# Ledger of designs, part 62: designed miniproteins, single chains, continued (4)

Each design is a single chain, and the fold is of that chain. pLDDT is the mean over its residues in the fold that is shown.

## One batch from the design tools (miniprotein)

Design m14263
Fold by ESMFold2-Fast:
Structure m14263 (fold): chain A 55 residues (1-55)
Amino acid sequence: SARVAEAERAAERAVAFSRELGLPDDYIAQMREALADAIERVKRGETQFVFSLRA
C-alpha cells in the first residue's frame, strides 16, 4: 500500500539524518528497530505511525 511505502521512505530519511548528525550507533539501532516494528504494524493493517524528531 502507499502508506507502507511512505513509512519505509520516512524510516530511510530518519536513519540518514541521524547518521548525518553523528548520533550514537546504539541510538540509531534502537530507532531502526522501532521504525521496523512500526512498518510491520502498518503492513498488518494498523494505520497509525507516529515519529517525530526535533531538528
Scores: mean pLDDT 70

Design m14264
Fold by ESMFold2-Fast:
Structure m14264 (fold): chain A 94 residues (1-94)
Amino acid sequence: SMDEREQELFRLGAEFIRAKNEKDQEKLKELKKKVEKIIEEDPDSALAWLLLGEIYEEFGDIEKAIEYYEKAIELASPDSPVRYRAEKMLEKLK
């Protein structure tokens, strides 16, 4: 089972997908602040860095998105879903 932080991040990821599809800029800003707070508390969370990268990409900040995807790859376990997704997101942007 996922721990409480991982469950929170999966919920935030689902909210991100919805906000992105609805083009809800205020919700995207709220989600960015929540994920940044999680990273301040747990800077080793690969999933949080992946989600932050996706949020910055949605805002058009491609340079920061790349930086955060690279951080997610650095922290993610080999062959993890987080690593795979971060690598695919980087491939799309490069």
Scores: mean pLDDT 87

Design m14265
Fold by ESMFold2-Fast:
Structure m14265 (fold): chain A 94 residues (1-94)
Amino acid sequence: MEEAKKLYEEGLKAFKEGDYEKAAEYFDKAAELAKDVDKGLTAKALLNLGKAYEKLGDYEKAYEAYTEAIELSEGLENAIVAVEAAVNVAVLKR
């Protein structure tokens, strides 16, 4: 869990610096490590992974990541991630 959080933070830093390829790598690794232990972190990582792929022009991977984030977002704080992911999916489909 600590390792997944660190990777997520590294991904956010890379995204802010405009290194979307590196951001995607960090968010993907964070989601993979968190998937069985922290559903909320996994959903947040997948949402940001989708944003990184969108910035890279990889709309198919962005759509897949956003869809997974929505599926993981059940109640609690995860509802915010689901709403953000749904808006981004709608933008990609126009």
Scores: mean pLDDT 76

Design m14266
Fold by ESMFold2-Fast:
Structure m14266 (fold): chain A 79 residues (1-79)
Amino acid sequence: DLDSQLFIRSMGLLLRAGQQAGLSDTDIRNMLSSIHDAYSLGSRSDFLTTVRQVSDTIVSRNPSVQPLTQQAVNDASSI
């Protein structure tokens, strides 16, 4: 299903961006879990808000990962 593929790709891009930004595995896991929880509850607005908040947090650590986080936000916004 396209929505599931966009979700998986968005999560993978945020994982990669977090790793490149130097975030710990624990911090990345907690951030991705919060996005998954919002997605599972079916609130599109909460899901998109959480993806943007995670993106902003990762970019604040290392702005060079912005292209990866922007792709993740674009994929999430297409769900």
Scores: mean pLDDT 86

Design m14267
Fold by ESMFold2-Fast:
Structure m14267 (fold): chain A 74 residues (1-74)
Amino acid sequence: SLADLVAKALEKIDPKTFQEIVQKAAEKVREIFGENLTDEQALLFAKAVAEAMVESTDIDEIVERAVERFKELL
């Protein structure tokens, strides 16, 4: 589940870094897709971010991987 992915990511990433990743990822998505994501698209993006956080600890790499993964799901 998304909650399980987030819990796993937080084993490697502190809460402050987690918040920074979420903010940067949200800003990047707004730049590329605009502010009007559907609820389904928002959930898919949240899962992409959580999966990227499990795979890397670098903020910029996580954001890039999450955005690329999300584009493949649209």
Scores: mean pLDDT 77

Design m14268
Fold by ESMFold2-Fast:
Structure m14268 (fold): chain A 92 residues (1-92)
Amino acid sequence: MEEQLEKAREYYEQAKRALELADKSTSPVDQATAYAAAVINLAKAFALMDPEKAEEYLKWGREMAERSIRDPAATEEARKLAEEGLSFFDAL
């Protein structure tokens, strides 16, 4: 449990960084991509602590990330965050 909590805290910190990027972004697409990355990282944390909520957040985060990645207005940093978040689905 302690090791799982430490890993969950790490994912939560990654989600915090994504949210900070979203708050500093001037583009709605960049904000959406960063929020998607944050939700996916929160889902990873919940998967370790509360699996029931993980599926809901993963579904929402994946949809937002996929939409943002395909938008030509998205920045490279925003796309990279969404792609990193989507890598969680590849691990499932």
Scores: mean pLDDT 67

Design m14269
Fold by ESMFold2-Fast:
Structure m14269 (fold): chain A 97 residues (1-97)
Amino acid sequence: LSEELWLEIELTLVLMTVYLAKKALENGDYETAIELAEFALKQVERLAERSPHREDLERASKMLKEAIEAAKNGDYETAIKKLDEASDVLARAIRAL
């Protein structure tokens, strides 16, 4: 397995986790959404250490942190917007591989 293919698979799983976090927020399952977003953040931070696109992954990490804080404060609209922004950055990073 090439490092590029491995990174693509790992980033795609993160993107799916962010999507599930957004769906949990939309369904009123706020605890699950926060847990999924925190898991995605941990994975993005891990992948950033070994990625040629570290800057994009650090931007995604910031957006995920902002989404988690917004959700914890009951600002679910901002949390969803930040998850969408993180998804856009992650999708661009995958495309650039």
Scores: mean pLDDT 87

Design m14270
Fold by ESMFold2-Fast:
Structure m14270 (fold): chain A 80 residues (1-80)
Amino acid sequence: TLEQIEQLVEESLKTASPREQEIIEDVYKKALEALESTDPEKREQLISEMLVEGVRLYQEGYGRAFSTINQITNLVLESQ
């Protein structure tokens, strides 16, 4: 799971604009924190924040970055 998330982030950053890079890096940080957390409430909050970031990028026209964030979020959810 962690290795898959790292690979998705690395590939996405190769073509990311500065705006997309900033959000992808923030989502990656939240994903790592969620995977390491034993607190269900903290995990739920981090997942919610990741989804909000993804929707924001989609609304701004960054469909590819939104897809990447969705994949990362799903990997975190599957780890629970």
Scores: mean pLDDT 82

Design m14271
Fold by ESMFold2-Fast:
Order: C-alpha cells, then sequence, then structure tokens
Structure m14271 (fold): chain A 65 residues (1-65)
C-alpha cells in the first residue's frame, strides 16, 4: 500500500540519519526491521518505527540480530 511504502521509506531515512545499520522490509501490511546491534540509536529507531506504523494502521515487527 502507499502508506506502507511511505512508512518503509521514513524508517529507512531515520535509520540512515541515526547511523543504525538496519534492513527494512514491507510485507503486505507489516513493516519488518532487522537491526545489527542494540544501541541507544537502535532504540530510537524502534520507537519512531512503531509510532509511524501505528499511525498508518500497519503491523510492526522489530528484531536485533
Amino acid sequence: SLDGEIVEGLIRMAASVLGVDAEVRLEGKRVVVYAEKETPETRKLFELGKKAAENAGLEFEFHVR
């Protein structure tokens, strides 16, 4: 969906700005994020992504590898 694509793009941009190494995928109505390590910046990315997904009515899934 357009909302999903916008949220995916926003999370990718946020990861870049925060310096977080993360892979972001849009799977139907679910946004999945895979971060390489747990850092304060990774936690900020999680909170931003969760809020963006909630506002768009999407499922949000976050993993640290």
Scores: mean pLDDT 85

Design m14272
Fold by ESMFold2-Fast:
Structure m14272 (fold): chain A 58 residues (1-58)
Amino acid sequence: AAATALVGDLLTDAVLDNQGVITAATIAAIASQVAAATGLSVATAAAMITAVLTKALN
């Protein structure tokens, strides 16, 4: 719950800061921040980011 909320917040901020341009480098940076803040692995954080992006685009 907290990790998913953080992913959503950081991803929304990244979309706004980059005017909708999300690159693999941006995803990697967000995954690293989520992992550092929550104690999750970077792989788990990246999977959550991908899931959030998929839902947001649909």
Scores: mean pLDDT 73

Design m14273
Fold by ESMFold2-Fast:
Structure m14273 (fold): chain A 74 residues (1-74)
Amino acid sequence: SVMDYMDKRIDQFLSQVPEDLRDLARADLESARRTILEVARRNGMSDEETREVFDLALEGVRAWVQLRQQQRLA
């Protein structure tokens, strides 16, 4: 299911996130999940489309985690 896919992707991603950023990253991903599922339901998006949109949101979270890590080293 889309929910099982999202659970697995979130767990895999968060395992790679530094502990001090993990709760913030989880909150962002859970917020994105809720928004994407609501938009998908409202617009009749397929499971495939919903997964693709979620993967884009996850890449956005990955980007800001990386930026915060870079700022700590700069």
Scores: mean pLDDT 87

Design m14274
Fold by ESMFold2-Fast:
Structure m14274 (fold): chain A 94 residues (1-94)
Amino acid sequence: DIPAEVKQKAIQELSQALKEKHEAFSDETMQREFGLTPEEYLTLIWNDPEKAQKLGQSQEKIEQIRELLEAYALGKLTKEEAAAKLVELFLKTS
């Protein structure tokens, strides 16, 4: 089990990297589209996947995002690699 502190740091770092990569992940745009900031959205997907599903996300996409977050938190992916894969997952599936 990944410590909560490590999870929160990973979410903060990846949320910032997403915002820097594409305007679609800005706090304003994400709040408009999902009612959540990128940090809040990633936190929901990682800690409460059932609630994330109720917001209209597919189970498969939620599982893929969770695996990316875990791999980054465990040091298996760089921040750049994890952010790039997250951008692809979010933008490729409407």
Scores: mean pLDDT 79

Design m14275
Fold by ESMFold2-Fast:
Structure m14275 (fold): chain A 61 residues (1-61)
Amino acid sequence: SEEALKRLEKLVEEYTKALENGDFEKADRIIAEIERLAKEAGVPFYPGSPLSALEAARKAV
């Protein structure tokens, strides 16, 4: 769980950077991994998290 949490944090950072760089294909792959790890680790997602904002940006494409 702790290792999964650290991996999830790194993926969120990469996801943010991918979206900021306009690399939505990479962001899409990363989001799938984030959601999988979050479900497995039982980690809480905050509504105001970067992930939520990035999902909104992804929908705009």
Scores: mean pLDDT 64

Design m14276
Fold by ESMFold2-Fast:
Structure m14276 (fold): chain A 93 residues (1-93)
Amino acid sequence: SSVEKEIAELEARIAADPNDAEAWNRLGALYYYLGEYEKAKAYYEKALALDPNNADAYRGLGLVYIEQGKYEEADEYFKKAAELENVDYNPIP
């Protein structure tokens, strides 16, 4: 599939350059799409270790925590993403 091909290409990028924060973040998003939440979490955490201002990775972790039923943790990650983008965080009640 196109998803499997993109994962293989991103894994090759990371093998060549393990500091490619964008590739780590994109792998997180693809594994989230596949429902592999623990893998998605690990890749997003690696992206944040390399680029701590990556709002997309914080948002991705928030989505993983939602899928795991960890709503308070999800809220903190979404709040951090909004803070980094200078956007008011207003959660849906």
Scores: mean pLDDT 86

Design m14277
Fold by ESMFold2-Fast:
Structure m14277 (fold): chain A 80 residues (1-80)
Amino acid sequence: SALEEAKAARIAQLKAALEQWMAANPDASREEWYAVADRLVAQFATEMRAEGWPEEEVEEFAAEARKELYALIDRLMAAR
């Protein structure tokens, strides 16, 4: 669906940006990156609500985005 594609695209953009920021900041801790991920997810959820997205879709996006960003952080931190 168009909503699923839009959510997936936003998550992909967040993951790409986070990966670049993590590569540029090798001294930052896992806890600091989790805090960044939480703020990004909250910001995007707020923006999606302002755009008129259904609450169910926003909650689904937030849960999946947090899961994907945390998994990316864990993977990249383990490689350091």
Scores: mean pLDDT 85

Design m14278
Fold by ESMFold2-Fast:
Structure m14278 (fold): chain A 114 residues (1-114)
Amino acid sequence: MEELLKEIEERYGVKLELPDSDKPAVYLIDRRTGRVLARFEVTGLDEDGNPVLRMEDAGATGGEVRFEGPIGEALKEFLNASEDERLEAQRRLDAASPAGTVLVALPGKKLLEK
C-alpha cells in the first residue's frame, strides 16, 4: 500500500493521505497540474456489487455518485483487488479515467476485509 501511494504521488506530483477510516476514498486528479479536483467517499456497494460514492468537499451538494462503463468496472476491480493486485487495478483506473484526469483509489483497511 505505501509503495502504491508513493508511486501515485511521484507520478502525478501530489501528496495524498491514506484514509485512517474504514471507508475507501477516491480522488480525481488533474494530470497537468497534479491538483485534486474532487474527493469521493465509497459509502458501500449496491446489490450488483457496484460502488456507491458520495462526493466530498463539493460544497453543499453532497449527492450519491456512481461511475458507469469502463471507469465503474475499473473502480469495482480496484475495490475487490487483493494487496498484490492493487497496482494493476490502479493502472486500469488510470486508463479508464477521463482525458486530462486520473482517478486514484485508496482503500480503507476494514471495508475490504471480507
Scores: mean pLDDT 65

Design m14279
Fold by ESMFold2-Fast:
Structure m14279 (fold): chain A 70 residues (1-70)
Amino acid sequence: MHEEKAKEAIERGDLAEAIRHVAELIAEGRYETALELAEKTLEKGKELNAPQELLDGAEALIKEAKEKLA
């Protein structure tokens, strides 16, 4: 559910929704998937010139997922 919802949100450019679903993937222990989708969220956010707050949110999720995988 959260993986599909994150992918749909990224495709639509809804970065806030994407961040929320990626955070749920981390909470569920799905760190590899969360990392991939957090990185795609950040990439999409940069393309859309999203607010820095949303870019920071995506970067925080990337960091957390990487720390959990280490």
Scores: mean pLDDT 86

Design m14280
Fold by ESMFold2-Fast:
Structure m14280 (fold): chain A 70 residues (1-70)
Amino acid sequence: SARAAEEKKKRKEELLREVEEGVIELVRAVTNTILKLNPDLSEEERKELEEKEKELIEKARKGTEEELKK
């Protein structure tokens, strides 16, 4: 039935969003740990790390969006 397919899709979305949030949380935790352990990082190195964090978070979000389209 259409309802059963809709609920199955909703559960898939919930699981994918949980994985996405977990990945984003891990990326942020790793980045924060690097910054905390290396307070002597240059401004350029800090900016590069922030850009890499942003890139990884964007990839996680795009991966979820692509999977939800299937």
Scores: mean pLDDT 83

Design m14281
Fold by ESMFold2-Fast:
Structure m14281 (fold): chain A 57 residues (1-57)
Amino acid sequence: MQTARAVRDTTAVGAENVVIPKGTEVDVLAERDGMAVVRLADGRVVLVGSDTLELLS
C-alpha cells in the first residue's frame, strides 16, 4: 500500500461531514482521474482529490 499525507484540510467527496485534517497520514488503496480512495486510521474508506495528498514513498 502507498502511504500519503494530507497537505491541507480536505473534505471527503460525497461525504462533506468527513474532514481529513492537514498532516493526517492515510493509506492509498486506488487512484483514478485525479481522485484517490484512501483508508483512514480509524478504518473508514473515503474518496478525496489526489491533489490534497503528498505521497510519502
Scores: mean pLDDT 79

Design m14282
Fold by ESMFold2-Fast:
Structure m14282 (fold): chain A 75 residues (1-75)
Amino acid sequence: LAPSELSPVEQAVLRLLAEHGPLTVSEIARLLGLSRRTVAEALQRLVNRGLVEALPGPRSRYALTPAGRALVAEL
């Protein structure tokens, strides 16, 4: 998977998670100035690609997988 195959929103989410660690949809949306829907859709695609994982708990946070961390290093 090449970084250029990701949308700008997907790339921004990956960079943000690399810098700040696990974040909720609301936190990502606020930090990027995007709607929660746009962020949720990007996170769904990133989880399906195996680059991000949803952490267990009532406060749904998202974190980079090892593959996601490797890909961010090339952004």
Scores: mean pLDDT 81

Design m14283
Fold by ESMFold2-Fast:
Order: structure tokens, then sequence, then C-alpha cells
Structure m14283 (fold): chain A 65 residues (1-65)
């Protein structure tokens, strides 16, 4: 079975938080990378992945607030 958008969003958010908390990556750098990936998905017409990445960004912003 393929990953749902919700499963992709959860996995990307968890990886992003791990990079920030365990590897000391700047939060804005992680956000910028996910926003870049979302723009690239939209350019490809991959709206499913773009929606999942937008949800991942929402979760990351909530966790960092």
Amino acid sequence: PELSPEEIAERVAELGLGLIKEHGVDPQTVIDLIEQARREALERGDERTARALEEALRRLREALA
C-alpha cells in the first residue's frame, strides 16, 4: 500500500524535528528545505506530495512555537 498524505506529513515532521533537536540544524533551514520541496512538487504537478509537505510544515511550526 502507498503512504497516505497524513503518513508522509507525520514522517517528514518527525524527521525535521529530529534534525533540529538531535543534529542541531537551524529550524529555519529545515522549514526552508521543506518549502523548497513543496514548490518542486507543485512544479511537477504532484499535488498529493505538496499537500503532505504543507501539513508537515504546519506540524513543525506548531512544535516550534
Scores: mean pLDDT 82

Design m14284
Fold by ESMFold2-Fast:
Structure m14284 (fold): chain A 92 residues (1-92)
Amino acid sequence: GSMAEKGGLEGQRLAEQRGGTATVKAEGNKVTITVSGLDTRRQFGVLAGGSAAELLGAEVEVKVQGDTVTVTITGPSEEIAGESARLVGQGL
């Protein structure tokens, strides 16, 4: 497993512990996290995690549709992509 995959799975676990339903896909230095069942407060938490990931040098794209937030993270490395995904999950 890659560092991006490991970080993505940890982000998924953290999101699920906070009452969301999370799906993660990791490919190279790109991680996509889709979290559903979120109220407005938890949606802002995911956005804050994405902002923290950008401070690590990742490129973050966020799409909000109803109670679902999709975050696409592209890091300069698999390690940064994975750590960024973990921060997004922790933000919930």
Scores: mean pLDDT 74

Design m14285
Fold by ESMFold2-Fast:
Order: sequence, then C-alpha cells, then structure tokens
Structure m14285 (fold): chain A 63 residues (1-63)
Amino acid sequence: QQRQQLAQQAATLAIKGNKAYDEGKFEEAAKLYRQASELFRQAGNTDAADWLEKKAEEAEKKA
C-alpha cells in the first residue's frame, strides 16, 4: 500500500538523520528529520512526524 511505502521511505530518512547527527552533521540531520517527518505525516503517522520534528529542532540548536 502507498502509505506503507511512504512510512518505509520516512524510516530510511530518519535512520540517515540519526547517522548524520552521530557524525556531528547537525544541519544535515535536521534536514533529513524534517523530510522524514513530512513523509510520516503523508503516511498518516502523526506521532512519528511530531517526534521527528522535535529531533530536527534539537539538531538545529546544535548546528
């Protein structure tokens, strides 16, 4: 189903965001988290979307 595909894409971007964050690439991590959040929102997973927006804000504060 299309929504499941969007959620899988979002999860992949969130994983890339976590890797960027661990590498100190906070600006890149924030962008990846925001992209993942948007895809989770399109997939109907608002809880995951909100959580990733908070992670993006945390990354932006460190950038």
Scores: mean pLDDT 84

Design m14287
Fold by ESMFold2-Fast:
Structure m14287 (fold): chain A 73 residues (1-73)
Amino acid sequence: MTPEELIKKGDELKKQGKYDEAAKLYIEAGRLYMKEGKYDEAIEAFMKALDVSHNVTLAIGEILRAIGLQLDA
């Protein structure tokens, strides 16, 4: 599954009120964008996760990886 497909699926889940499931898909999309070197898209995905997540800590961790810590990978 591509990160773009994960974002689209997350948007569908958000529309259904499944916010935690949407957040998980946004985080997964962000991780895939990081692996592709698309850090701007990764940050956008993580910001979507923060907006819908009941637990923002995981999303913040992934954003930190996208901004700087991913250079260690």
Scores: mean pLDDT 73

Design m14288
Fold by ESMFold2-Fast:
Structure m14288 (fold): chain A 61 residues (1-61)
Amino acid sequence: MPSATELRLELFRLMEEATKAGKMTPELREIGSRAEEALRAGDLETALELLRQLKEMVERL
């Protein structure tokens, strides 16, 4: 499983990619916020699942 630091870097990259593409939706922001909260709580499994969802949404840009 990736470390919390690696998951935080991936979250940052995905959110930056969506922002630069002009595709930052309320839904993307909600999932990103939930992933950040999971990382803060040390719930790496939930964070990984939320990042997977976020990546799929960003890849549709």
Scores: mean pLDDT 78

Design m14289
Fold by ESMFold2-Fast:
Structure m14289 (fold): chain A 65 residues (1-65)
Amino acid sequence: SPLSKDTLLKIAQALSQQGQQLFQQGKYEEAAELYSKASQYAKQAGDDKLSQQNQQNSKKAQQQS
């Protein structure tokens, strides 16, 4: 069965926070991957703003690597 929207949103938020921690550690490639995943889960949850923020953060992390 598919995950609920609430569960997808919580996963997106957790992945976004983990991506931010990796970015702070200079692990930009890993941060970009987590931000990308967070964007996908946020979009599935219907949170377009969180999806766009994470997609933008992923691109910024890629530019740092």
Scores: mean pLDDT 88

Design m14290
Fold by ESMFold2-Fast:
Structure m14290 (fold): chain A 82 residues (1-82)
Amino acid sequence: APPSQAEIDAAMARIMAGVANILASKGKLEEAIELYIKAGEIAEEADRELAAEFYERAAEVAEKAGKLELAEELRRRAEELA
């Protein structure tokens, strides 16, 4: 059977999060934050727990970048999904 849209979206979100992790490891914090947020947004309809994990990862990177308000907002968004 062909994969469902939810399965496709979850797979895409995981790939995006993997790329975001590599970007963060290279000090590309802004790019990593953007990509983790996009991964979370794509995952929201497919897998709420997965989306929450990606928003929490985005918050960790935002904190490292000194974006404390953004980190707080992202953690709140993750809490609402978990």
Scores: mean pLDDT 87

Design m14291
Fold by ESMFold2-Fast:
Structure m14291 (fold): chain A 75 residues (1-75)
Amino acid sequence: MPSEEELEAEVLASLVLMRISIAIKYTEDEEAKKKLRELADEVVEILNDESMSPEEKIKRLEELREEILKLIEES
């Protein structure tokens, strides 16, 4: 069974990816859509990076969540 931190990272990543998917569907700005897709790829890369600790992954995912919110507000 994964650690509590590993599970937290997976849940957070799923929530971030869901938010990106919704933003892409409702965003009319093609440049913002492209950036959102790039951020989605970054989330997947973080999850698949076996060199990062679960704690590091959580921190990186929280930073990406903040970038996504800012991008949506600026679009």
Scores: mean pLDDT 80

Design m14292
Fold by ESMFold2-Fast:
Structure m14292 (fold): chain A 69 residues (1-69)
Amino acid sequence: HMSKEAENLLKKARKALSEGDFDKAVEYFEEAIKVDPNNKEAYRLLAEVYKLMGDEEKAQEYIKKAESL
């Protein structure tokens, strides 16, 4: 259902997130969305990262995108 490229990017994003590297996590999740723009999980996780960074406006934007899929 997902491309191997998108899946690999999600794994890198989750690793960055677990290491507290929110900037890299955002970058990898954004790349995953570019590869698979209908990946609801990637939008939801990106919203979580922005919430952890204190960017409530971007978090809400990506939550709405995830819910529209």
Scores: mean pLDDT 83

Design m14293
Fold by ESMFold2-Fast:
Structure m14293 (fold): chain A 60 residues (1-60)
Amino acid sequence: SKKITEESVKAAKEAAKKSKNGVEAGKAAEKTVAPLIEKLSDDEADEASAAVLNEINNNS
């Protein structure tokens, strides 16, 4: 759970770094974390999604 959330954020961050702009970064992050989030409970998926969005917003 917590480890999957951390790995999801890390994977999204790496995908965002390779993107040319914020829109592309957001799409790459979503695509990368979707299969990871599916393994989590609803509460944990919500937390992982929020962490990913926060990381993308801070990377602008």
Scores: mean pLDDT 68

Design m14294
Fold by ESMFold2-Fast:
Structure m14294 (fold): chain A 69 residues (1-69)
Amino acid sequence: SAAALAEALQRALGLSPANAAALAERLVKRIEAGRLDAQDAILLGLALHELGVPQAEIRALTTRLLENP
């Protein structure tokens, strides 16, 4: 969810709650549109790492989202 992503981004990047929420909403919209660039993939990876997702799964997911939007 956007809320969980915002919390993870806040922890990973030290962002304010408002900035983390705005970034999370942007990422969710781009994922829903099937459009991720390299920067979006990096930010998503950082958030997933903070949520405790294993590095191998993060790599597989970000690769899939970049290749199959």
Scores: mean pLDDT 75

Design m14295
Fold by ESMFold2-Fast:
Structure m14295 (fold): chain A 116 residues (1-116)
Amino acid sequence: LAEIYTRFGEMYLNQGKYDEAIKAFEEAIKLDPKNARAYTVLGRAYHKKGDFEKAIEYYKKAIEIDPENAFAYRELGEVYYKLGKFDEAIKWYEKAIEINPDNERAKKLLEEVKKQ
């Protein structure tokens, strides 16, 4: 079941086992190709590995499937922030806040980027 693979992947991700996490999330996507959550955490696994290009690719895929996924927009902003692309980071944090106005984490990250 796709949800079980997503949970196992998140467990591996929390343990720093990024390659195992990636394989679990890939199985989740294979079982449910419209699982925006699995794409979001797959992007996060690549982000943790420092593969920012793949992280962006999978976060954008999650947003394509679920345009109201505030977490994917926030994570995408964080990747752009780490790349020093502050204008892009601001854009994606603002989108995350627009979708979920009580997203305090995105608001704090937006304030940090605007100091640049």
Scores: mean pLDDT 84

Design m14296
Fold by ESMFold2-Fast:
Structure m14296 (fold): chain A 55 residues (1-55)
Amino acid sequence: MSVREEVDALVAARSMTGELMAELVERMVAEGYSDEEIEELLRRAAEAVLERELA
């Protein structure tokens, strides 16, 4: 599964955590994602983490 697909799946399942976000960033950098793509995915992941914590 691609990192992007994994992020989408974790967000949809409400399973995204700050710890997983850090691991996903490291994997995105290693796989050659652009800074813009990393920022977009991080923003979406952060929203999911906040929604989970405020639920």
Scores: mean pLDDT 73

Design m14297
Fold by ESMFold2-Fast:
Structure m14297 (fold): chain A 56 residues (1-56)
Amino acid sequence: MEEAEKFYERLIKYGTPEIKELAEKNKDKPLRELKQALLDTGVRLGREAAQAHHHH
């Protein structure tokens, strides 16, 4: 679980509030499940954030 712990800690440091919430809910799950959940949420949040900033 060393890899999962380090991955989780990095997400807590660099993640958005939504990413942190998702990571906390999935912290006890296998790394694979955590990565899948984060990938799905991260992609969505990234796209929404980019689209929200239309103004330059």
Scores: mean pLDDT 67

Design m14298
Fold by ESMFold2-Fast:
Structure m14298 (fold): chain A 57 residues (1-57)
Amino acid sequence: SEEERKELVATLAAIDLLKKNPNLTIDEIAQELSERYGVDPELARRAAEKAKELLNK
């Protein structure tokens, strides 16, 4: 679905941000996604949380 596509793209962008700076907080990632990529704030936060969990040790 379109919503699933948007979430996947946002999550991949969040993962890319974390690869560049592993110390980014969920709030910082969500803000960057919203400001740079125009992601909806709620979706940006979900994507940031998901990316952080996926890359968490």
Scores: mean pLDDT 82

Design m14299
Fold by ESMFold2-Fast:
Structure m14299 (fold): chain A 70 residues (1-70)
Amino acid sequence: MLEEVRREIEELKKLAEQSTDPALRETLLKVADEVERMLEKAKTQSEEVANHTAEDALLALEQAKKLLEK
């Protein structure tokens, strides 16, 4: 689960770097940073709380990718 979230973060960062829109790039990088901080906190939490944090992280990454489809 955490490795999947980390992979999605890297993909989002790559999409941000390829974006020609500065505002979109900034937004995508901000989301990637937020999710990365969530993963760091998850490492110090119980398995149940860590799983919930990972689900929230994946949802945030999914919402960020939807910005590319608009």
Scores: mean pLDDT 75

